# Designed miniproteins, single chains, continued (5), part 15

Each design is a single chain, and the fold is of that chain. pLDDT is the mean over its residues in the fold that is shown.

## One batch from the design tools (miniprotein)

Design m16527
Fold by ESMFold2-Fast:
Structure m16527 (fold): chain A 72 residues (1-72)
Amino acid sequence: ADLEAALRALENVKLATEGDSPEVRKEMAISALRALAAAGLISPETADLGIKYVEEAGGDVDKAIELLRKAA
């Protein structure tokens, strides 16, 4: 559930930021994960993991999603 919520958020960011720059996509993905953690919908550990993968992927949300899935 926790990881699934984070993956869903990244999938939503991917769709919402289609055609945007990597910088915008990275900011939106990080913001979404932080918002979920603040709302108690995912653990701080899951949010931190997702943020690390978004940063490693350089705003490639597809790559961040794949990295997070493989970490499960």
Scores: mean pLDDT 85

Design m16528
Fold by ESMFold2-Fast:
Structure m16528 (fold): chain A 62 residues (1-62)
Amino acid sequence: MSEEELNEEVERTLLLIKAAIAKHYGDLDAAIKYYQELVERFPDSEDAKIAKEDIEKLEKEK
């Protein structure tokens, strides 16, 4: 695995953690923002697919 691929995985994981923390504190806008950043930066990842589903679900909770 290249350093670039490893860094990409770390960045995706950090965005998921930030989104999870925001959801835990009830900050749905912040959670959606972190998921949107993941989708924008890593659109072809499996994490981006999950993030898109979570965004749609959270927007319905607002």
Scores: mean pLDDT 79

Design m16529
Fold by ESMFold2-Fast:
Structure m16529 (fold): chain A 92 residues (1-92)
Amino acid sequence: GSKAVKAIAEAVRVAVREGATVSVTISGDTLTITVRGAGPEAIEALREAARVAEEEGLTAQVEVRGDTVTLTVGGLSPIDLTGLALDIIGES
C-alpha cells in the first residue's frame, strides 16, 4: 500500500514539473489521476506507479488517449487515500 502511494505521488509531481495539468478523482476505493499535456517522463512515472501498485496487490491501469494519460488504482484503503492526498499537496 505505502509504496504504491509514494509512487503515485511521485508521478503526479513529475507531471506537474513538466507543466501538465493534473486532476485527481476518488470514488469509493478507486483513485483516478488524469494528466493533460503529459510528457514522456510523466507517462513513464505513471506506468511505474501502476506497476508498483500491482506488485502491492492493488488493481492498476494506465490509459493513454492522445496527450491525456489516466492512471486508475483500485483497492485503496482510506488510510492510503489520506496519505496520497497529503503527498500530492506536497505538505510533507
Scores: mean pLDDT 78

Design m16530
Fold by ESMFold2-Fast:
Structure m16530 (fold): chain A 68 residues (1-68)
Amino acid sequence: PLDLLVEAGLYYIEAGIYRSIAERETDPEVRESLQKKADEYRKKADELIAEALRQMREAGVDPEALRL
């Protein structure tokens, strides 16, 4: 499950990169394409986090116990 959280972090980084490029892009069609890619990578990261939490519960680990 921790490996999935690390992978989710990488997808968040990729989403951030695409958003940064989109902010500097002057072509509106290209900008929309880059924003869509950023949204897709962020959604993938969210899915991986949800899967990691599910696997932690299956392993008998309470994810609420990780709350600071």
Scores: mean pLDDT 78

Design m16531
Fold by ESMFold2-Fast:
Structure m16531 (fold): chain A 74 residues (1-74)
Amino acid sequence: IDQKEIDEAMALIYNSIGKLLESKGKYEEAAEAYEKAIELDPKNTESWENLAKAYEKAGKLEKAKEYLKKAKEL
């Protein structure tokens, strides 16, 4: 397994952590987990969409708009 495969697997784990935190209403912590997923796998559109949604729920609308644009550009 090369570093790319490890990073992609870790990104999936961080996305799962983010979804769990979001289900608990911890939107800022969920956003942090999704940011880690994007750092590891920036081409995963779902991570960008989840981050945007988490920021929207946290009341950070400008950040939500920026990350939605990033997801659309992938």
Scores: mean pLDDT 81

Design m16532
Fold by ESMFold2-Fast:
Structure m16532 (fold): chain A 56 residues (1-56)
Amino acid sequence: SLVDLYVSISAPGTVTPVPLKLKDKADEIIKKHEEKFGVKASLVEDGPDLLLKVEA
């Protein structure tokens, strides 16, 4: 899935631009990062961009 793709490429400590449609999947992305890497993730709007921020 698109969620699994972005979870795989968004390593802990990184900020990755993502498609706006992933905003509807924010809870799923956060949960998968916590389960797979033990880190917090969030989706943040920064002007026109949607950013996936993964804590270290």
Scores: mean pLDDT 78

Design m16533
Fold by ESMFold2-Fast:
Structure m16533 (fold): chain A 73 residues (1-73)
Amino acid sequence: SAEAQAKKGAWLFSQGRLEEALAEFERAIELDPDYWAAWKGRGDVLEAMGRHEEAARDYARAAELAARLGDPR
């Protein structure tokens, strides 16, 4: 699932395994492009890699999706 791939990405990021973390967040986005947490996670990894413009675009997408999903339950 997108959530499982994003959790794996977050764990890899915590281990400093940036390229592997990036791949897992990319897979999460492929599985569910509306899963805003995956876009945010990829942005965090891209920031750590010095890819600031790409990170900014991912943060913008995550914020847009989170605002659209304004029904928590």
Scores: mean pLDDT 85

Design m16534
Fold by ESMFold2-Fast:
Order: sequence, then structure tokens, then C-alpha cells
Structure m16534 (fold): chain A 64 residues (1-64)
Amino acid sequence: ELERLEALAGAHILEHEGKTEAAKEIREALEKGDVKKALEIAKKNLTPEQIKAARRAAEVVVAS
């Protein structure tokens, strides 16, 4: 669940930056149940700081 939420957070960040195609690819991978692929796409398109932010957001959701 943590990895899925991290990928979703990454997609939201990319949508905010106008990288709508990359965000769409992440969402399509998640719809197919391919969480690993969704995370790989997210990490390829995000900066190290954005990856850290997405991970933290996912951890907060899982902890609640």
C-alpha cells in the first residue's frame, strides 16, 4: 500500500508541474495493478526532493 500511495503522490506532483503525460502513465500502471512500474515512472520524472516528499506523504497516510 505504501508504494501505491507514493506513486499517487508522485502523479499529483507531476500534474501540478504540467507533466500530464508522465502522470497519466503512472495512473494507467496503477489501474493495471503494476505498482512497481508506476513507482519507476514516478522516480524517473521526479527530482530527489520530490521523491522524498512523495514518500513522506505516503507514510503519513499509511500511519493514519
Scores: mean pLDDT 80

Design m16535
Fold by ESMFold2-Fast:
Structure m16535 (fold): chain A 107 residues (1-107)
Amino acid sequence: EEEKKNLAITYKFLADYYYQQGDYDKAIELYNKAIELEPENADFYAMLGRVYFKKGEYEKAIEYYEKALKIDPNDAGVYRNLAEVYEKLGQTDKAEEYRKKAEEIEK
């Protein structure tokens, strides 16, 4: 369904714009609309994780990054993002574990 993909991409670009402006709530709304259209697109979940991370909602950020990895387990960028979240939480051992997973994928 090409129209659904095109509409999801449009919501994604609008969400990216609001994210860049610091309007995280609007970005979340638009990324969720993109996910409704393309629920198997790992990138949209990774983008939601990033928005929640910027809001300081680290538990939500982890949840969405884990959803992204469930769809695409080979995204080194998402593992690096998880490492950053765990570092912010003071969980240094988990942060190191996820950095190592990213390095293994980037071989």
Scores: mean pLDDT 88

Design m16536
Fold by ESMFold2-Fast:
Structure m16536 (fold): chain A 69 residues (1-69)
Amino acid sequence: MPLSEIEITLALGLMAASVGDGKSALKLTRELVEAGDLESAREVLEKVEEQAEKDPSLKPVVEEIRELL
């Protein structure tokens, strides 16, 4: 079953968030917002927020994603 472009972007965004790659997580979340998929963008935000509890350097990324939503 082929994944849609949005599903691939979400999967990559969640992966980036999970490994603390804030730059990639922000970029991929912006792509989801530009595609109109605010639900998937919020899923990436929630994952970055979870990771930010362990890595405070991700807090600016959380705020930037919130501004996109």
Scores: mean pLDDT 82

Design m16537
Fold by ESMFold2-Fast:
Structure m16537 (fold): chain A 55 residues (1-55)
Amino acid sequence: SMAEELARLLKRIELTRENMERMDVIKQLDPEAQAKALAELHKEMKKRMEEIERF
């Protein structure tokens, strides 16, 4: 269904926007904290993207 594909696209766009905003916060941290925060963000974003793909 095109409506389902559009809904997934909108969710992906919102997730991308949230990822960019969180990346901007992380880049203000010291290098050690950045590495850990980036790994956690990547894991969370991967999980949330997989959830979107299931819709």
Scores: mean pLDDT 83

Design m16538
Fold by ESMFold2-Fast:
Structure m16538 (fold): chain A 88 residues (1-88)
Amino acid sequence: SEARREAIRKSMKEEEIQKLIETTLKSIEKLKEIAEKYEKEGKYLEAAVYYGIASGVALITYSLVGDPELLELAKELDEKAKELLAKA
C-alpha cells in the first residue's frame, strides 16, 4: 500500500540522517587527531586551522540535521581554535 511505502521512505531518511551524523563525527575525529598532532608539535596556527575546519563541518551538518550535539561540538572546536590562535 501507499502508506507502507511512505513509512519505509521516512524510516530510510532517518537512517540516512543517522549515517550522515556518524560519518560526520568520524571525519571530525580525524581532523581533531591532525590538530592534536600539530598542537603537540607547537604548531598552534596549523592546529587552529584543523580545529576550525572540524568546527565548520560540525556546524554545516547541524544546519542540515538539527542535532544539538553537533552544535555543542562546533562551539567547543571553535573555542579551541581561537585559544590556539592566541598562542600562535
Scores: mean pLDDT 85

Design m16539
Fold by ESMFold2-Fast:
Structure m16539 (fold): chain A 55 residues (1-55)
Amino acid sequence: MSAEELLEKGEELAREGRYEEADRMLAYAVIQGGEEGKGEEIAKRAEEIAKKYGM
């Protein structure tokens, strides 16, 4: 999965109240984003999702 697909999956899991799984997916998104040269942008978006859902 791409970093953006992992972000989308993480947000969906957070929306469902599955915070442990959401946190794991957002962490994978940040790692993948770094490999894709999008590390800063993906990390920022992951942080925004975590704040939005109280994670």
Scores: mean pLDDT 84

Design m16540
Fold by ESMFold2-Fast:
Structure m16540 (fold): chain A 101 residues (1-101)
Amino acid sequence: KEAEEYLKLGEEYEKKGDYEKAIEYYEKAIEIDPESEVAGLAYANLGKIYESKGDYEKAKEYYEKAIEILRKKLGPKHKEVIDTEIRLGIIELKEAVEKVT
């Protein structure tokens, strides 16, 4: 499927450290079907990229979208759901600490 091809291209560019290209392809994967499992995985990967950039607000937004979709498509006990929930929790802790310090 075209969305799966864009997700794979996004992952390949992310692996190369080309985050701008990775974001572009993840956005294209989401655009094809925003509520698909592929879109959920693309949202999770976008969250990771924005987290690495220190943009915790965008990272949280993307992780929340990913969790909503992936829980529905894969179930709440799936590794991708659990990993994304853990990442969201860590970001919430980092954001809270930075606001206090």
Scores: mean pLDDT 83

Design m16541
Fold by ESMFold2-Fast:
Structure m16541 (fold): chain A 90 residues (1-90)
Amino acid sequence: SLDEVIKKLEEFKKELPPELQAVFDRMIEVAERLKAGELTPREVVQEVARIAREFDRVIAELEKTNPELAQKARELFAEFVDELSRLANS
């Protein structure tokens, strides 16, 4: 569920460096806006694409220092994208 994804993002964010915490804050914001009915499916795709570009830039640095934490962040990002895509197409 979207509520479960938001909760996972909020808890995992605490373990991340500040630059990646900012990306996770944007993910939470987009998820909450979708939950509130404030985003169209097209806007969800556009916001996710924007977040994905920033995530890819920031995650590359974490992968150099903590590859295991980076992998967990990538997995949670994929779960976020899958849940938003499922809801936007419903």
Scores: mean pLDDT 84

Design m16542
Fold by ESMFold2-Fast:
Structure m16542 (fold): chain A 62 residues (1-62)
Amino acid sequence: MEKIEKLAEELSKLFGISKEEALKAVKAALKGDYKNPEVKKLAEKMGISPKDLVKAIQEVLK
């Protein structure tokens, strides 16, 4: 749980999204939900695909 919140905070700071939006994106990505609106928004700001963001978050947190 703490690793998820820390990652969400760092992503929020780096990409200019709210911590709440980043937290929702990280949780959805861990479930493999690349269609989630917050995952899509974060992936767009990072310049990667939602599927790539899901894979990256799963590798960092698993």
Scores: mean pLDDT 81

Design m16543
Fold by ESMFold2-Fast:
Structure m16543 (fold): chain A 74 residues (1-74)
Amino acid sequence: MTEEELREGIEQTRRDLEELLELGLLSEEERERFLEKLERAERLLEEGKLEEAGKELLELVGEVEAYLRERLEA
């Protein structure tokens, strides 16, 4: 994954989190938790740790998807 692709992925994830909050699928506490993880990925990217940033972003996306599956099944 390139630096540009990582930046785009981070911005897309931020937009997705805001959309989920607007749809009522995400609580304020969960949004804060996911945003903290997103900030970690951003910091790793700014440090030039592209592989670590990519892993953090993929883990975050997977966690958001798992959270949504649980909420949609509830």
Scores: mean pLDDT 80

Design m16544
Fold by ESMFold2-Fast:
Order: sequence, then C-alpha cells, then structure tokens
Structure m16544 (fold): chain A 83 residues (1-83)
Amino acid sequence: KAEEAKELLERAVEAALAGDLETAEALLEEAAELIKSLESEAEKLRVMAHAYRLGAELARALGAPEEEVARLEEMAREAEARA
C-alpha cells in the first residue's frame, strides 16, 4: 500500500540518521518493492513526493548545500501536483 511504502521510507531515514545503514537499506528495498506494486500513477506520485520531502530533510540534516535541499523540495511539490 502507498501508506506502507511511506512508513518504510520514514523508518529508513530514521535508521540512516541513527547510523544504521544496513537497516536503512533493507527498509528502502521493501519500500521500492511496494512502490513497484502500486498500479495507480497518482499513488506512485504521492509516495515519490513523500520520498523527495524525506530526502530533503535528510540532506539538510547531513549538511547538504541549500541548492540540493531546495531541488528535492521542488521535485516533491511537482510530483504532488501531478498526482
């Protein structure tokens, strides 16, 4: 389900921030499989928007350039608008 994929993505980011990269990778693989199983383009776009927002938060937490964070936030907005 789309909500399950979003939950896995959130948990993957939490694991990555805690330094548990092995758990983060496993959760990302599970999320990817759920996303691939979604038949609705709108649901895929909503999950992608959520993934981009989480990516922006992770990038900001890791000290990535403001331009990179802004780009991820823009991609999230575009994906949500198309959903």
Scores: mean pLDDT 77

Design m16545
Fold by ESMFold2-Fast:
Structure m16545 (fold): chain A 99 residues (1-99)
Amino acid sequence: VDEKEVAEALVLIMLAIGNKAMEKGDYQGAVETYEKAVKLAEEVLGKDSPTVAEAYLNLGKAYYKLGDKEKAIDYFQKAIEVGTPEIREEAEKLLEEIK
């Protein structure tokens, strides 16, 4: 197991923690957790990682719930740029709902 495998596992754990915060309506806590996930994913996994795209998508959702539409749009666009087809489709649908 190398540092990228450990970082990927940690990012997925952070995404799960953020998802739990979202379920509880703690959108600020979700943003803080997802921002940590994005930072770790970008630093260790690189921008072409599906895990980075998933982190962008979740952070965008949290910002939208928090009322920050500009940041939500920015992160959905980032998720589209580097995401798998599934992540891109979800991010595109969310962008249409905002606009």
Scores: mean pLDDT 84

Design m16546
Fold by ESMFold2-Fast:
Structure m16546 (fold): chain A 67 residues (1-67)
Amino acid sequence: MSEDLKKAIEYLKKAEEFYKQGNLEEARDYYRQAASYFLKAGDSPEVVKLALEAGKKARDLEEEIAQ
């Protein structure tokens, strides 16, 4: 596993934990970090899909926070 993929998975787990705690701003930031590191790791279609999913979660949370 590359260092970038390892960081992406770690940030994704942190994003999910903050989301469960209701810390939407921290969850958004960690989803953004996860998406960025998945894109850096991006040597497979599966990893690209994870990047897009994490990025979408971050955007959805940003819209929720802006309300």
Scores: mean pLDDT 83

Design m16547
Fold by ESMFold2-Fast:
Structure m16547 (fold): chain A 87 residues (1-87)
Amino acid sequence: SKEAEEYYQKGLDLYNSGKYEEAIEYFKKAIELDPDYAQAWNNLGIVLYDMGKYEEAIAAYEKALEIDPNFKAAQLNLANVKRALAA
């Protein structure tokens, strides 16, 4: 929906400004309106990863890939966090 997309864009702006906790809030608002918003799940994972919340980041990336298995950015992000945890 347009409202979910607007929350998603606000989340991106906040993330780019280093406001990680606020970015998470807006990505969660986007996925509450549209649970199949794969891009919002992927970017939620990115913010969680940057905050060191690796298990939560994995869950978010896995949800993005459950929605869109061909989402290359989410595939790469998931591989990277799993590789970091295996080292």
Scores: mean pLDDT 90

Design m16548
Fold by ESMFold2-Fast:
Structure m16548 (fold): chain A 73 residues (1-73)
Amino acid sequence: SEELKEEIEKLATEVSKRYRALREQEPDDPAVQEERERIDKALSYLQKAVEALKNGDEEKAREYIEKARELLS
């Protein structure tokens, strides 16, 4: 549980870092828009991981964490 919470926190920090980096790029660039959509999806998975963990479903939390990690790679 603590290990999964730490992983979620680490990935959430990475999401914040990537959003900050995108803010300095040209917003009309299609590649920037695609990157933003990917990061938004990763954040959505992290939110689902938090809810799964709150419900005691560590297996589902791990699945969502992995999906978020893949999107951020």
Scores: mean pLDDT 84

Design m16549
Fold by ESMFold2-Fast:
Structure m16549 (fold): chain A 63 residues (1-63)
Amino acid sequence: AARTRARREAARHLEEADSLIKNGDYKGAAEHYRRAAELFRAAGDEPVAQSLRKIADELEAKA
């Protein structure tokens, strides 16, 4: 249950990040990607968390 909830919350952050990218808000998108990464890490999915942190770093570099 807890891991499922964390993954669903992470998905919401990724949806918000996608909207922010479309609006050119790379800084806001990066923050949501970092939050999603924390949630995947809490769910025990470290490889996914690492990938999301890398995307957040790339988005912040564009801002």
Scores: mean pLDDT 82

Design m16550
Fold by ESMFold2-Fast:
Structure m16550 (fold): chain A 84 residues (1-84)
Amino acid sequence: APVELAPAEELTPEDVALLEEALAEAAAGVLGRPREEVLARIRAGHTDELADELERAAAAEPDPRRAEAMRALAGMLRAYGRWM
């Protein structure tokens, strides 16, 4: 039976790596770029630049559902970059 909750604000290195890989896979799919290139940019701290690219892609996207997903991903990348 759960009696206490661990703080979720502190990520382990393994959690960080999984998050970075998930963000890279999603962004690479949207931008049509190799996942390895996007992952390297995330690890180099270029998350705001990637988010800007996703927001430009969203602005050009005629499907509002796809545009919304792109903006959400950009927001996640910006949040991750600010946290790091």
Scores: mean pLDDT 77

Design m16551
Fold by ESMFold2-Fast:
Parts: C-alpha cells; sequence; structure tokens
Structure m16551 (fold): chain A 66 residues (1-66)
C-alpha cells in the first residue's frame, strides 16, 4: 500500500504539466526522503512544496474518481 501510493504519486508528479522540471525534481526528492524518514522530510520541506504536493494528491484523487 505505502510503496504503491508513493509510486502513483511519483507518476502523478512526473506527468503534471503545471510543474516545472525543477519543481518535479524537488517533489521527487521529497518523496524519497519521506520514504526513509517522514518526520525529517516534513520538517525540511518548504511550505510551498507541501502546498504543491497537496494539490497533486487532490488532482490524483479526482482523476481516480473520474
Amino acid sequence: ASQEALERLKEAIENDPSLSEEEKKKLLEFLERAEKDPGKAYEETPEELKEKLEEIIRKEREKRAA
């Protein structure tokens, strides 16, 4: 479940046309850190990246509902 959820989220990030390549790289690096240490990843992540991640999760949820 956790590994599958992370893999789906990585795919959503890579395929989001609203994200720049730099933003995609930062979000993917965040997910890799979160897989190893979620607490540390959360503390080290800028608020703007957290907001973008939440938006991607929302879009992926909407895509699955459609």
Scores: mean pLDDT 72

Design m16552
Fold by ESMFold2-Fast:
Structure m16552 (fold): chain A 63 residues (1-63)
Amino acid sequence: SLEELREKALKLAKELAETMIKTKLGEDAKIETKVVDGRKVVATGELGDEKLVIELDFTKLLG
C-alpha cells in the first residue's frame, strides 16, 4: 500500500541522513531527525562547533 511505502521510505531516509551526517562530522556527532509534511526528512547533526543540516525528499518514491 502507499502507506506502507511511505513508512518504508521514511525509515530509509532517516537511516541515510544519519549515515551522511556521521560520514561528514564523525561517529560522535549528535543527530536529530524530523519529518516535514510526511514527505521529507530533515536531519541536524552537531559536533562541537560544527553543524550540518541534511534534507531528503522522498516524494519521487511515491510517484
Scores: mean pLDDT 78

Design m16553
Fold by ESMFold2-Fast:
Structure m16553 (fold): chain A 80 residues (1-80)
Amino acid sequence: TDSKKQQAIDKAKQLKKDIEEGKIPSVDTALDQLGQISQLALDAGASEEVLMTIAQAQLAVANGDWDRAIELIDEFIKQL
C-alpha cells in the first residue's frame, strides 16, 4: 500500500506543479490523471474523506476552476 500511496502523492504533486507553472493539461487529461490518483489512493486504503477531496478537485477541473483544483490537490496530499 505504501508504494501506491507514494505513487498517488507523486502524481498529485506533478499535476499541481504543471497547473501552477501554466502547463495546464486539457480538462480531459487532468480528469484522467485525477482518476488515476483516486484509484491509487483507494488501493492504498485512503478514507472516504480523502477520496471526497479528490472528487472535489475533479469537479473544480471540470468547471475550469484551476485555482480551486490546486487547493484541493494540496489538501489531498496533506490528508493522504
Scores: mean pLDDT 84

Design m16554
Fold by ESMFold2-Fast:
Structure m16554 (fold): chain A 80 residues (1-80)
Amino acid sequence: AAAEAALARGKELFAQGRYDEAIAAYQEALALDPDYAEAYYNLGKALEAQGRTDDAIGAYKLALRLDPDYEEARENLAKL
């Protein structure tokens, strides 16, 4: 679906170090599916890579609110 395509594009942009574009792609995924925990998790990773620590914490907390069993989001939040 369109939300999954936007998430996949964001992951590719993140892998290339294109963090602003990755963030925009993750925000597009969230506009298409506001309850997309994986998109919040990946948004948090991109924000963290930019040194935007408080924004990253917010994104990880939203991922965990949507999916309390999201181990990767919990682990990344615990390191901040």
Scores: mean pLDDT 89

Design m16555
Fold by ESMFold2-Fast:
Structure m16555 (fold): chain A 118 residues (1-118)
Amino acid sequence: MLGRTSAPPGTRVEVRADNIVIDPEEKKGTAEGTVSVDGREEKGLVEFSPRKIKVTSLASGRTLEVDLPELGLEPGDVLSIEMRATVDDGRIVELEIDITVEKYGKSARLGWRAEDLY
């Protein structure tokens, strides 16, 4: 399953979060980001974990959860996330994720389409 959401059917969601720092003990990162819902910008909380991204709108409390392949992330890695999703019937039907990782003073870009996750 690609992910789940509490967003209304037909909703288009765009997410951007910068400066997500991976915690050494939990291998998780959290940052405040921007969530655009059908072109309306809201503040969101982006939570990154070893196999999942969770986004929560701070205005509505609605959530979007995406399952990820395992990433070879190390403690102290800094991430930026850009995500676009289309949702229908409580499910993510279209997904594009770009994760930028800074390592050793260089950025590496990782991208997934829905077709890459199935």
Scores: mean pLDDT 69

Design m16556
Fold by ESMFold2-Fast:
Structure m16556 (fold): chain A 57 residues (1-57)
Amino acid sequence: MKLSPEEHAELLREIGEKLREIGDKIQKGIEIAKELMAKGMSSLEAFRKGLEKAGMA
């Protein structure tokens, strides 16, 4: 059965909350990578280390 419009809206809101949590970790990884790049690290290496430090593998 299809979800009602109300149930569908609530589900999308819950999904949005989960995506927010993932986005927060990515944002932290980007900030760390930005600082590492400013220190002369390559963009690929800086991004990898930044995401690792933020809890993303």
Scores: mean pLDDT 76

Design m16557
Fold by ESMFold2-Fast:
Structure m16557 (fold): chain A 94 residues (1-94)
Amino acid sequence: EEERLERARKLLEEAIKLAREALELARKALKAEDPEEARRLLEEAERLLEEARKLLKEAEKLLTPELRELYLEAEREIGIAELVVAVAKVLLDK
């Protein structure tokens, strides 16, 4: 029981960390002067978000009521980062 809770919490914390790293990469891409560097940063951000989504799905299988708020925070952080990456891709296509 305790091990299940700790495992789920670590998965959610890692998912949030990856989402935040992806958001920072997207911000760097928007400030990059080299279009190829910007594209590589966005590709890395998308890779981190794909991993974050996989961790979120694994955590969902282990989810308890105590972790519901952390789960919603993880889903929100991933969603925001995905939106920012999508917008950055559109803006950098100019």
Scores: mean pLDDT 86

Design m16558
Fold by ESMFold2-Fast:
Structure m16558 (fold): chain A 64 residues (1-64)
Amino acid sequence: LEAEIERLLRQAGEAYRAGRYDEAIALLDEVARLVAQLPLPPEQKAAAIALVEGHRAKVEAAKA
């Protein structure tokens, strides 16, 4: 699961650099869903989700 999250984050970054904003957003949404399933302490899980949401917001802003 963690290795899959890392792969998806890399793919989201590649999609963002290529201007494929809808794909980057979809990948970040999938990462958020997987992070919610991780057996992490609540504080660390909330921080990870907030980071993903921050990246998603940046992609949406770039897309306009």
Scores: mean pLDDT 80

Design m16559
Fold by ESMFold2-Fast:
Structure m16559 (fold): chain A 98 residues (1-98)
Amino acid sequence: GKGGAEAARAAAAGAEAAAERSGSEEAKRAAEEAREAARRAEESGGSGEEALRAARAAREAARAAAKAGAGTGAAAGAIGAAGAEAQAAASGTAEMLK
């Protein structure tokens, strides 16, 4: 399965949304790291370790967006995505599909 890679990609998308809405350099940096981690997860067949890295970066981006006074919806969305991805990565591909 590729659940970990898909989860990492979703987390990266959430981080990007948070960065776009905040305009924060910290959020942009976190989004870039999440995207890199998602790419590595794809290359390694959905490594849980890389997926967790992406999820953490997405959460950091959401936090930066909140600090910058960005739209609450974008920050909340990124946090939610990061949480789901972390769960999927830790438990393996099957948890993502439930």
Scores: mean pLDDT 65

Design m16560
Fold by ESMFold2-Fast:
Structure m16560 (fold): chain A 76 residues (1-76)
Amino acid sequence: KKEEVEKLLEKAKKYYKEGLEYKKKGDIEKAYEAYQKAMEELEKILKLEGKLSPEALELSVEIGVEQLKIAVELVF
């Protein structure tokens, strides 16, 4: 369902933006939790469609990069 997929993508984008805001404020734990929620919405799209659109795939890469940055910051 197109409308359902679009709503899930919008939720993923919202959580990603929330994660970026938490990171800017230094709230690394909440930033990571928000990125996890964003990925969960993308996983729901994958389960419904069997694949991610180019836009959703690009977002998943961006979220993954931000999660890796947090992991590096926790080690450093």
Scores: mean pLDDT 83

Design m16561
Fold by ESMFold2-Fast:
Structure m16561 (fold): chain A 103 residues (1-103)
Amino acid sequence: LPEYERLRREAEEALRELEENEDMSLEEAQERLERAWKRLEEMDEELIALDPSLQETIDNTRKLFEEARERYRDDSRALVNLAYALYTIVRGQALGLITLAKE
C-alpha cells in the first residue's frame, strides 16, 4: 500500500510540473520521459508481483511505448505528451491498487 501511494503522489507531482513547464527543450523533454518510463517500470513490477499472468500484456504495451519514443525522439512536444500519458497510466494503476487494498 505505501508503495502504491508513493507512486501515485510522484505521478501527480510530475503531471503538475509538466503542466506548469509547457516550454521545454528537447533535452528536458527526454529527461522527463526517462523519469516517466522509470515510474511505469516500478508500477509494472508491482502489477506483475500481484498477477504474473500480466507479464506478456505489460511487455507488449511497453514495446508500443518504446516505438512511440523512438518515432518522436526529436519532437520535444510529442515526448512531453508521451510522458503525460505514462504518468497518467501510473497514477490510474496506483489509485486502482490503493482502492482494492483498502478495506
Scores: mean pLDDT 80

Design m16562
Fold by ESMFold2-Fast:
Structure m16562 (fold): chain A 81 residues (1-81)
Amino acid sequence: SAAFEERLAAIRARLAALAAQVEALAPESAEAQELLLEGARLAAEGNLLVAERHGELDLEEVREFVARQLEELRRRVEALR
């Protein structure tokens, strides 16, 4: 539906804006870490919208996926030091 496509486009646009903001900041800054975590949450939301459209993932799998993605992003931010 148009609403689904519009929401995905909005998520992609916000992710692009977050990426540009992070690139202007020192990688080890708290601000960069917060933006990267927001980006991870938005990416998970986009993937969840696609999965919901296809009816393929249960809530437990989605919760585990989100938790793993956030933890992985946190580790990657720490590795930038």
Scores: mean pLDDT 74

